# Designed miniproteins, single chains, continued (5): the designs that were tried, part 14

Each design is a single chain, and the fold is of that chain. pLDDT is the mean over its residues in the fold that is shown.

## One batch from the design tools (miniprotein)

Design m16457
Fold by ESMFold2-Fast:
Structure m16457 (fold): chain A 94 residues (1-94)
Amino acid sequence: SVKDKAIELLEEHIERLEKATLETAREVLEEMLKDEQELLDYAKKNNADRGLITLIETIIHEYELALKLPDEELMEALKGIKKGYETMIKWLRE
């Protein structure tokens, strides 16, 4: 289902965020943004519920905001994103 794909993608993103370094942070975020955008297109084509679509759009927005940060602030932002998504996965698994 779309929800299962969303959960799987968030779990993959958390693992990528955990391994991110100052040198790779921006590239990791850009790839994660692309993955979420593809998931959003898939969700819309499969008429996913509005709550799930809004959730994916919110994640995309957070990544877009983080990408506007200077490199020195990016790692701190990634730590916040990771913590938020760990909470989100817990919510979605129920």
Scores: mean pLDDT 83

Design m16458
Fold by ESMFold2-Fast:
Structure m16458 (fold): chain A 103 residues (1-103)
Amino acid sequence: SSEVQELIRQAIDVLKELMDKLEEKAKENPEKRSEYMMAQMTVGAHILALATAYLYKVSKEEAIKLLQKTIETLQKLKDEIPDMASDLDKAISQLQSILSQLS
C-alpha cells in the first residue's frame, strides 16, 4: 500500500541521517575510522534492503520484518561504536515509531 511505502521511505530517511553522523565521526576521530566505516557499510546495506522493498512495493508483513531486523542491527552496533550510542538510540526510537505505525 501507499502507506507502507511512505513508512519505508521515512525509515530510509532515518538511516540516511545516521549515515551522515557516521561520516562526520569518521572524519573527526581517525583512530576509530575503521569502526565507523564498517558501521556505514552495515547501515548502507539496510538502506539498500529498504530501498529495494520500497521499489518492489513489499507487503506490510515484509516491511515489518525488515524494520525489526534493522532495529536489531542498530542495537548491536551500539556495542561496536558506543560513542555513537545517542545517535543510534535516536535512530532506533524513530524506527520503532515507524514500526508501531505498520503494526
Scores: mean pLDDT 89

Design m16459
Fold by ESMFold2-Fast:
Structure m16459 (fold): chain A 92 residues (1-92)
Amino acid sequence: GVVGGVRGLTVTGNTVSHEVLVLAGPGDTGRFRAVLKDVETGEVLAESPEVVARGERVTIRLTVTVGGNRVTGELLEGPEDKVLSTGTVEAP
């Protein structure tokens, strides 16, 4: 099977860092991307290119500089952008 989750959604100063981990079992393949969004507006602040995991462990990292925003980090699967995992932080 394929499992994925937000491994670390952290704030340092005004920088939000989003780390997601995907583990694909032998013979499994999935397509994934990571996104950082502003909670209030729904605006996409940063997004990764699509990453293919095939029987392997993949880490995706994004960073964004913000000014006092609540930010949600998501791990998305497939062309339908199915949300597999989400987390939210407040940046000062």
Scores: mean pLDDT 76

Design m16460
Fold by ESMFold2-Fast:
Structure m16460 (fold): chain A 58 residues (1-58)
Amino acid sequence: GAGTAAKAAAVGGLSGDVELGAELAERHMTREAARKAAEAGAKGDGQSALEYAESGEL
């Protein structure tokens, strides 16, 4: 679900691989949302990461 994808994106970002986090997340959401979620996660902003993931999920 969106929560799992957002967590994956955030973890990818925190491990220094924003692109990998975005790729994993985009299986559950748009690429733009996945990238923004991963970037927010890398900056330690889990709230924005979840919001981006949820807004891009279909």
Scores: mean pLDDT 66

Design m16461
Fold by ESMFold2-Fast:
Structure m16461 (fold): chain A 62 residues (1-62)
Amino acid sequence: MVEIVAPPENAQAVRDAVRALEENGHAKLVEATDTHIVVEVPDEKSANAVRLAAEAVGAEVR
């Protein structure tokens, strides 16, 4: 599991990035709020893709 934290002003950009990752099979959405998104990832490569995409849109990954 990967936890993504975004400021509310970036929430839409983060959601769009997560949707693209889901469409490409890199993530499965578990929980989404305006500031907190949790995804399941199948492997380390997918976890890295999620982290890089989230950070590119101003989100923090835990």
Scores: mean pLDDT 78

Design m16462
Fold by ESMFold2-Fast:
Structure m16462 (fold): chain A 55 residues (1-55)
Amino acid sequence: GADEAIIEELADAVLDILKEDGLNADKDKILEEAKTLLEEKGAAGLKAYIDILKS
């Protein structure tokens, strides 16, 4: 669904940053954090956070 797509977009952004630094991340932990952020900020807030991460 739309919420899952946003969670995966955040996870992909974080993983991309970590891979650029040569680091391996625990995908399950990133997904857990993304889900928590979705609960706290909602879909619109999570999208704003992704934009900040990409800046």
Scores: mean pLDDT 74

Design m16463
Fold by ESMFold2-Fast:
Structure m16463 (fold): chain A 80 residues (1-80)
Amino acid sequence: MAEELIKQAEELKKLADELRKYTDEVFERMRGLADYLNALDGELGDKLRKIAEEFRKLVDSLTDYLKKLADELIQKAKEL
């Protein structure tokens, strides 16, 4: 029982890391596109950059929370 909970929590941490990695790729692509657009249309480029920054911040907060929750689950499982 405890070992299954630890396994599930470890898988959750792995998924959070994968989500973070995928989000970093999306962010880099959006930033590159924003730089390209900024050379052609500065207003549109700035808009895309702003959206990318907000998106990254939200995902960072969510993944940090998820990893903390998983660590707490592992800690509790070890006490059983």
Scores: mean pLDDT 79

Design m16464
Fold by ESMFold2-Fast:
Structure m16464 (fold): chain A 70 residues (1-70)
Amino acid sequence: MVEEAAERLAEEVFELVREYLRSLGIELPDEELREAVIRGARDAISLEVAKGLSIEEAVEAVRARIRADV
């Protein structure tokens, strides 16, 4: 399920995104940040799946982009 994949990816990258935002002077409460990261991951995975990728391929593509940009 895309939602389950998004939650798993969000948990994997949560610390990376939090530290990146802190380096930019942006600090959100952990609960608010977690909800935002899950939403972003879900939307990104859904977009890749809509382009014809499998959920597994979509997760890998989104993970690679996050790690390349941070």
Scores: mean pLDDT 80

Design m16465
Fold by ESMFold2-Fast:
Structure m16465 (fold): chain A 65 residues (1-65)
Amino acid sequence: MLPSPEEIERARAAVRPSDFGPDQTHVVRQVRDESGEHVVTIVVWSSSPDARGDGAVTVVPAPEE
């Protein structure tokens, strides 16, 4: 299942500028549910190299099949 908006925001807030490499405009974070069984991949995009972590967020749910 998709994570809650609060889980998405928490994962996004956990992304720091240092998590972006010199040539990286995105950071991948995995979010697990309370049981640790569900995994969602959150890709945080930077709008610019200097504004890391302020870009769009794409949520990719773990395959349920």
Scores: mean pLDDT 58

Design m16466
Fold by ESMFold2-Fast:
Structure m16466 (fold): chain A 71 residues (1-71)
Amino acid sequence: SAEAAALAEAERRGLAYQPAVQWTNEGIRRIDEGAPVEEVEQLLIERGKKEGREDLGRKVAESVRAHHELE
């Protein structure tokens, strides 16, 4: 809930300071729009690889998964 609230506030204010915040927010949004969690996780991991930030992609996927489990 705290994580989701922080991401929602960052989006509302247009504060995409870090890829981690931006990608996590995008992942949560996709799940809210009905995308399967596994598909969103894979998308984020692949995005990390393409951006040369594979570790970040995996961490964001984990955060999105955790958020889904709290919903």
Scores: mean pLDDT 72

Design m16467
Fold by ESMFold2-Fast:
Structure m16467 (fold): chain A 66 residues (1-66)
Amino acid sequence: SNAEIAEHYRKLAEEFEKKWKELEKQADTLRAQGASPEEVQELYRKAISYKMLALAYRVEADLAER
């Protein structure tokens, strides 16, 4: 059913949102501790990649419900 497909995509989005938030917290912590700007930027870039993937699956879930 469309509801089951939507739920599957929501679960995928939640997993990638967790990875996104974990990487953001790691980057914030390292930045606060004075780590290199390059190292911090790499973590933020990875976080943004997971954020974009999570957003894509949220959109797929919304479309599946319609």
Scores: mean pLDDT 88

Design m16468
Fold by ESMFold2-Fast:
Structure m16468 (fold): chain A 64 residues (1-64)
Amino acid sequence: KPQELVDPRDPEKVAEAIIYTAEALGVPVTEELARSMARALVNAGVIDEETAEKAIELVKEKIK
């Protein structure tokens, strides 16, 4: 997938980052944490709301 000037906002990578951050902080990975972290990333302009929603779904699937 050739992308030169487009920010690679892969929801799978975002989900992995959320899980890794939670583990690094020693807190349980929960749906609430995933929503909070995804929302913070949207508010910071790092990811779009659509990417955040997909990342939350991926975190939920991974923690089942």
Scores: mean pLDDT 74

Design m16469
Fold by ESMFold2-Fast:
Structure m16469 (fold): chain A 83 residues (1-83)
Amino acid sequence: SLERARRAIEEAIRHARQGDLEGMRKALEEARRALEEHLRRLSEVVSPRDYERRRVAVDTAFSIIEIGIQFAVDKGLTHTLVP
């Protein structure tokens, strides 16, 4: 679900702030699985056009979050990450 994905992203940020890169990656993978399950359920209740629109929005938002967290880690700016 989106709530499960949000919790997993918060956990990824917590791990990143602690320098736990393995924990960060595992939490991001859990967020991805939660989003995939959310999109699977959406495909059953929305039109194909609305599904594609929402899928692109969700995928884009998550990619930005993943890139942002990795950038903060790479640049030593994890303290700037907002949950």
Scores: mean pLDDT 82

Design m16470
Fold by ESMFold2-Fast:
Structure m16470 (fold): chain A 82 residues (1-82)
Amino acid sequence: MTVAVAEGENGSVGVGEGENDGDGAGQAASTAVLEVKEAGSKKVKLTVKADEVTEEIKEAMERVKKNAEAEGIELEVEVVET
């Protein structure tokens, strides 16, 4: 048996893009399932299922709501903890 070690130390793998140090380099550690259902022209329902609701998730929800409002979309966010 051989060992070929090369590499898992490149800035937490898959989230190192973007200059904003908010969520770009952070970790959620949880698996969140995003389900988008459109009910009508300007109504979008977003359901987030997560093992634990973290502050990071709360901030992300706030940003999404703000963006939706800026575009005239009514966003309903529901968070389900399992």
Scores: mean pLDDT 56

Design m16471
Fold by ESMFold2-Fast:
Structure m16471 (fold): chain A 96 residues (1-96)
Amino acid sequence: MEASKEIAKMLELITNEKIDPNASLEELIEKLEERIEWLRREAETDPEAALARLSPSSRELVEWMRERGFSDADAVDVVISFLAMILSIAKLILEK
């Protein structure tokens, strides 16, 4: 089962970063944890700028939220929640 490739695709879809297709599940877990901490830190200074660096698909979600009256801080929390969910899935796969 190519679980690490699916986790890599999910990370690329959110962060706009090219992930090594040979990255191990452990390396992907580390990258997910690093990205979550980076987003939290950047959002403390400028949540709009932090969101602007995300993938086109993530920015479409942010725009959808803005149109419905959600704050940029709310949008950051949603993106972090998606990354945290992917991290949880990756950890469960690694333990099996």
Scores: mean pLDDT 78

Design m16472
Fold by ESMFold2-Fast:
Structure m16472 (fold): chain A 76 residues (1-76)
Amino acid sequence: SPLEESVLDARVLVLTSSIYFYEDILKRSTNAELKAQLKKEIEADVKELKELAEKYPDNELAKRALKEAEKIYKSI
């Protein structure tokens, strides 16, 4: 339904924003322990995006967000 799609899109946007926020902090940090913690947080958010994309295969926003999130994760 349109309402369910709107809720799903909002969750995808929250996860994407979280990943960009953690990536920005990670790029600015020289602390190895903090970088490891941020990488784990990004990994958890990527996993949730993957589960959403698999559960809702017709949601193009979720698929696109997952692709970008995986690219970020591979770069760190």
Scores: mean pLDDT 87

Design m16473
Fold by ESMFold2-Fast:
Structure m16473 (fold): chain A 85 residues (1-85)
Amino acid sequence: GAGIAGLENFASNARENAKGGIKDGLEKLKELLNSGLSNKEKADVLFGTAAALRSAAEELTGEAKEAAQAAADALEAEGNALRAS
């Protein structure tokens, strides 16, 4: 989805010290979203990831901060859609 694509784009443009953590989180997120979790549990994972991105964005500036916030917005939108289904 758009949130995962946003995270991949952010990870590819992140500084080397941040790339590992972002990539590890992204792979774990993909694994959880492809598991037998309920829509509610998947939504909770997406909201948790978005909250972590917003927290990380506080330490960022410029395009990196904007990319992190945009990815968080997309993850929250996907989580809300899952709860509605």
Scores: mean pLDDT 74

Design m16474
Fold by ESMFold2-Fast:
Structure m16474 (fold): chain A 86 residues (1-86)
Amino acid sequence: SLKERLRKIFQGKVSDELIEEIARTLEELFPTEEEQEEALQALGAATTLLESKGYSPDEAARKVMDVLREEGRVLLPFEILEKLGL
């Protein structure tokens, strides 16, 4: 399931409540499995990069989701960082 994949990507570092919010948001924004897969990969890569810059896992995940929600499309990890001024 999408939630199980999110738990794996975040290695248990992100709260279950936030994982459920992210899963719901991804399904609403990206109706196809292909778009959801692209979004998951971008989310995983971008959150890892944000963590390397000192953000907590929860903060990193929220920032990435805010960008995806604002843009309404899947972005590459570097595009997400550019939108965050990083």
Scores: mean pLDDT 85

Design m16475
Fold by ESMFold2-Fast:
Structure m16475 (fold): chain A 91 residues (1-91)
Amino acid sequence: IRFELESLGNTVVARVTLEGSPYSEHTLALMTKSGELLALQRSPASERVLEVTATLAPGTEVEAYLFLQDEARGPQAAASYFAGSITVKAL
């Protein structure tokens, strides 16, 4: 799994490449530090790239999280990763 997080002006873009992932379901989420959900994208097992974007005020700090789950959807088959944080750039 490869992860990229970038700020393009007032837009935050998070991308993950799922090549080599053993998990059947993936969710990429953008959140504030307080845990407010800003955007999310789910990927079926057949997808290899997952991308999510959010447009925010300059100076906003955003955290990206990747959630991995297998087809059984059991608690032991689920994993979550903090993938990174970024502050929205001023234009």
Scores: mean pLDDT 66

Design m16476
Fold by ESMFold2-Fast:
Structure m16476 (fold): chain A 70 residues (1-70)
Amino acid sequence: MEEEARREAERVLEEIREAIAAGVPKEEIIEALKANIELSEEVIRKSKDEEKVEEARKAKLVGELVLEEL
């Protein structure tokens, strides 16, 4: 999971860096990432679907790793 999440985070970071270079405000990207992390945390807390919880846990980890590099 962590290794897979790190690979996904690296890919997402490349896309984000391209978007920033194209003129997208970094602050807007950070705000969107934080909102997605919050939504993932809600799924983890409330969902009884194990597959959805695992998917949300991975999405949260990817988002946190991306935010650390921004």
Scores: mean pLDDT 82

Design m16477
Fold by ESMFold2-Fast:
Structure m16477 (fold): chain A 65 residues (1-65)
Amino acid sequence: SLLDEIAKFLQDALGLSEEQARLVAELVLNTDLSEEELAEELSERTGLSLETARKAVRAARLLLK
């Protein structure tokens, strides 16, 4: 599925855990939130830095072109 493809890419490219990568993919696919809003949510739920969370959201969104 597209979710699994995005999650795998984020694990390989950014070194995210499976749980972190899956949450990024789910939020990007299922919400219209801004990068900033998603990065804050991801940081709060997974402990990712805001900088890493922003990179993850941007990378995931590029795959959804």
Scores: mean pLDDT 85

Design m16478
Fold by ESMFold2-Fast:
Structure m16478 (fold): chain A 81 residues (1-81)
Amino acid sequence: SDELVRELLERIIEEAERYNVPEEYLAKLREALAMEDPEQALLAAAWIIGEYLTDHADDPRAKAFAERVKELAREFRERAE
């Protein structure tokens, strides 16, 4: 649902701030959340996260953030079923 997608994106941004993801990626994630189309917002967020993880492949904090995002995605997928 639109509501569920927006809630997931908001939680991802909160976790990104906690994991000290750089402001350039946080700004892009906030822009994604502001998108009118929830599917486009989710795709944009996935691309931004992928870009961050690629740029910071050897950073253990980036790896920890990725694991947290996977947990959130699983939680929200279960809620959608």
Scores: mean pLDDT 83

Design m16479
Fold by ESMFold2-Fast:
Structure m16479 (fold): chain A 84 residues (1-84)
Amino acid sequence: SKREHELLLRLIGLLLRLIGLVEEARLAGDAETEARLQALLERAREIFREALKSTTIADLERALREVEALLAEAEAILAAARAR
């Protein structure tokens, strides 16, 4: 129970970070980068919705790893866009 709550809060934290990266691209006026980051955010939201169903701690930990990977990809995309 406590472990499930901890993992869900971590997932929420990662989603908020992804939302922040989308907003950074939006504020920069980079529509292409914003669209790419939005697609990653949509995938992360799908993973989160599945995690909210009755699931095991192992499934939540897998969801956390998958969203962490999407966040890393999003950070790399934004960094590459800024290097332009």
Scores: mean pLDDT 86

Design m16480
Fold by ESMFold2-Fast:
Structure m16480 (fold): chain A 97 residues (1-97)
Amino acid sequence: AKVEDPEKVAEEGLEFAKKVVLGKEVSKEGVEKKLEELEEALKIAEEKGDERLKLKAKAGIAGYKYLLTGDEKYKKEALEALIELGVLELVEAVERV
């Protein structure tokens, strides 16, 4: 699917991933469409070399896949992406004044 605003889609996916790793009680409505939008956002991030956008999209994708499948590997992938994003943001904050 074509995504008009990949950053917004990735940010929404990030917030969803946080909710999934904490509580899992979320709606399954529209999940497949959101997954397609996040996978497109991930491709855009890879083309741009944007590691922050890539990690946000990966977290969202994993969170939605966990909701659809119940497979713990996706919950772990979501958590890993969230941790990696947090470390990246902390490093950027310390290194760049």
Scores: mean pLDDT 78

Design m16481
Fold by ESMFold2-Fast:
Structure m16481 (fold): chain A 59 residues (1-59)
Amino acid sequence: SLQDQLAQLKKQIQEIQQEIDRLSQNSSDPISVVRTAVLQVILKKYQAQIEELEKQIQS
């Protein structure tokens, strides 16, 4: 269902946010900075998918 897909995406976003939070503690490390940037791009993609799914649910 759309609700199941929404729940799964929200779980994945939570996991990505936790990883970003951990990497942010090493902001002086260039590798951590690059990894954070990549994860933020993925996070935005999932957030866009959530908005589309929520729009369909709201119908």
Scores: mean pLDDT 81

Design m16482
Fold by ESMFold2-Fast:
Structure m16482 (fold): chain A 61 residues (1-61)
Amino acid sequence: MVSKEVYDKLTPQGKKVLEALLEDPEATNAEIADKVNIDGVGKETVRDIQSSLEENKYLQR
């Protein structure tokens, strides 16, 4: 679980991707992109955001 302070520091795209991943940790990047529904955020963008979140330890996988 991410603390409120850490969550508040994320970009709007990062927040939505993190929330979607926390709701369904087994979801594919394509499924996360569909769930987040941000214009210009496709499967590849979700993958890049997920990688960044994992590097900053917001996600454990």
Scores: mean pLDDT 67

Design m16483
Fold by ESMFold2-Fast:
Structure m16483 (fold): chain A 94 residues (1-94)
Amino acid sequence: MDKMREAIMKVSDYSMQMISEAVKGIADRDIEGGEKRVLEIAEKGLPYEAEERALLTGAPFEDELQKLEASLAKYKATELPKIIEENKKILASA
């Protein structure tokens, strides 16, 4: 299905943008700014990832979108602060 290919290509494009911004944040020694830009790209990519998941699972698009939004919100609240703190410590030690 062409719709599946389009969704996969969009997810791939956003994934490449996120990798680029993460690398730039490290190179610029701006871990917080880099991670913020990665999150902004991830949020923009959520509808395309939800479309891909809906096509793969057969679930409604809105259900997959809600799951992804909830997962991203949990990541922002719990894991991201720890990752930023750890990366800052690593960068300061280098």
Scores: mean pLDDT 76

Design m16484
Fold by ESMFold2-Fast:
Structure m16484 (fold): chain A 100 residues (1-100)
Amino acid sequence: SLAPLSPEEVEEIQERLREIAEKIKAGEATDEELGELSALLGILLGQRQALSDSVLEAIIEGLKTQDPKKMRGTLEILLEIARRQGNEEAVKRVEEILNS
């Protein structure tokens, strides 16, 4: 029910995802920011928008610090994004986190 994202909106979402990923990596992310990460990834997936390689990498590095059981839904969304982008290395890394 959302209108298609503009290129500017996609860029703003990607910068917010980077900010949240860096906070997660630093151990400073709130539960609300973890929920925002999942929601923003779901929006990009639903709109078939790509993540930049640098943002995808930042999210993977952040999520390595988290309990994979708690982050399972977010990791599954991230895995689908990586698969759709044909980023085989990111797919392997997300699968390793899910299996840890």
Scores: mean pLDDT 86

Design m16485
Fold by ESMFold2-Fast:
Structure m16485 (fold): chain A 73 residues (1-73)
Amino acid sequence: PQLWVVTVKAKPGKAQDALDAARSLEDLPGVLGVRPAGPDTFEVLTDSLEAAQRVAELLSKQPAVESVTVRPL
């Protein structure tokens, strides 16, 4: 099955808040986990495009999040 990655970039000084927001989504259907990808960047792993799009929509609304992108793994 195709895995999908949601890449989350935190606003300056908001890395922990952005990580906490991403972590809060770990119980959503299709979310496999959250991992660091840089000092202000995190990746949310999902088992489907639908789950990745849902995660991206929710995280894009968070005040600590600067940008969100979705790609196949």
Scores: mean pLDDT 85

Design m16486
Fold by ESMFold2-Fast:
Structure m16486 (fold): chain A 111 residues (1-111)
Amino acid sequence: MIEKLKEELKKLIGDKETAEILIKFLEELAKLATDPNATLEEAKEIAKKYNLPLNDEELKELLEAMKKYAETGDKKPLYETLKKIFGDILPDETIKKIVELIAALIEEYKK
C-alpha cells in the first residue's frame, strides 16, 4: 500500500527529486505525529532538514491535523490543511494522494 502510494505521488508531482524530498518529510512528520507529546520545535527541525518553506503556523496546523487523524481517523482536517498550504501549487488530485499517503503512514507507525 505505502510503496504504491509513494510511486503514484511521484508520478503526480513529476519532478523525482522534489517528490522524494516531500515524501521523506511527510514520513518523518507522520511518525512524529503518532507521539502525543510531539512538539512544534521537533516538526520545525524536520522541515529545516528537508529545506521546506513552511512557516511555523502552517507546520503547526499540519502537525495538529496529522495528530487528529491519529486520534480520530478523520481525514478532513488533513485535506483542508494540505489544500491551504499546497493548493496554489499542487492539483487537488495530488493533495488527495498526499492525504492518503499520510493516513497510511500514520496507521503503519501506530502499530
Scores: mean pLDDT 85

Design m16487
Fold by ESMFold2-Fast:
Structure m16487 (fold): chain A 109 residues (1-109)
Amino acid sequence: MEEELLKLLEEFAELQDDEEIKELVEKFKERVKKLLEDPVKSPKEEREKAVEETKKLIEEALKKGYLKPEQAEILYEIVELMEKAGLPVALYELLGKLVKRIMLIKEEK
């Protein structure tokens, strides 16, 4: 699971044409590694809500043209992998921050 998650994040980073966004993805990978070393368990209801909120953010970014379809596809695969692994809400919050930062950078261009 951890290796698969990190591989998907690497593939997402490689699809970035923007160096600032690529650096944000690399920093996100380091934060994910730290969270996986000492994962705090989250209630199932909170995890399910975090999954839906994160998918909604990805869809909004895709609709606004801030993500290419192939980039959004990898992000959905990441969310699905995290959901199957029962990962904590904190990881979805980090992923949501990443998507919001990407949207901000793309909006200024």
Scores: mean pLDDT 80

Design m16488
Fold by ESMFold2-Fast:
Structure m16488 (fold): chain A 63 residues (1-63)
Amino acid sequence: MLSDEEIAEIALKAIEMGAQLGLSARQTLRFAAREAGLSPRTLARRFKAVTGRSLREEHARAA
């Protein structure tokens, strides 16, 4: 299983790529979850636990 640090790195890279491709926050969450090998719900929870911010908030900042 990936560490929380690795999950955060995967999610942040996916957010950057999603913003460049014009993906919605929902599409970016699904993409990040696939890269991390997690469900979107699990990725969202772990990302917020590690970073203190929601994936939607980071996506909005990147877009």
Scores: mean pLDDT 78

Design m16489
Fold by ESMFold2-Fast:
Structure m16489 (fold): chain A 55 residues (1-55)
Amino acid sequence: SKAALEAIAADITAGANRRAQELISTGKEEDILRAAQLLKNTAAVVASLRAVADA
């Protein structure tokens, strides 16, 4: 259902934001770059889930 997909998208976003903050807080360049990639990938997944929900 649309509501279930929106809930999953919100949960994925919340989890990715928490993990990204952990990675950035290490101060390591490798971890910061990994956080950036995680957020980029998460945005794409969330956009895809919302597109399916609206179809």
Scores: mean pLDDT 87

Design m16490
Fold by ESMFold2-Fast:
Structure m16490 (fold): chain A 71 residues (1-71)
Amino acid sequence: SEEEELLKEAVEAAREAREHLSPEDVELIEEFAKRGSVLGVAESLRAAARKSPEVRERLLELAERLLKAAE
């Protein structure tokens, strides 16, 4: 499904950006994705984006796509 693909993309983005994110933020994104929580992943991406200007745009775009898929 589109949601499953976006959740996998979010996990990969968090892992690729691990140098710019706290370990706690990466773990939260992975845990919510494991649970299939689209809203949880979107909120975790937005929270991480607020603290990480280097990857902010990518994380916010993924969060927006997840929120639209959940509608």
Scores: mean pLDDT 85

Design m16491
Fold by ESMFold2-Fast:
Structure m16491 (fold): chain A 88 residues (1-88)
Amino acid sequence: SNIEEGLKESESYHILKEKAEKIKKELLENPEKAEEIVEKTKKELEKEEEELLRLAEESGGSLEAARAAMKLKREFLEKPIEEALKEL
């Protein structure tokens, strides 16, 4: 149902927030590994985006919806990472 989809999205956002806080803490605690941590996070997001777009193409789904979802996820992680990098 549409209500269940909304709740699932809220849960995903909560998980993303926890991941962002964890990455920020890891960057601040390990400044020497900052570049590696950022690179790994970027690679994981790119891979996830490629998989979502591929699934959308194969199923005849909305590529625009897939891209919009990944853009929001990327922005959620990018801002905390930028803040942590400024503290290094």
Scores: mean pLDDT 74

Design m16492
Fold by ESMFold2-Fast:
Structure m16492 (fold): chain A 84 residues (1-84)
Amino acid sequence: MEEFEELLRKAVELGRYAAELLERADEEARRRIEEVLRETDRELEELGDRLVKASPEEQPKILEEAKRLLEEARRRLEEIEKTL
């Protein structure tokens, strides 16, 4: 429960950060931000499908993968922010 809540919080924080960057972004930066968000959403959907099929012992590992995915997406957005 707590691990899932942490994951949801990171996802909300990522979305909020991306929205802030989009307000400052030109057309080129906006396309790059939208690409990161689309790729991250697709990968999260794949992890969600794996989570539904996973045993209780496998679930924490998949949640950790999802957390790392959100952290990587954040890092990619931070690189884009440096170009704004």
Scores: mean pLDDT 83

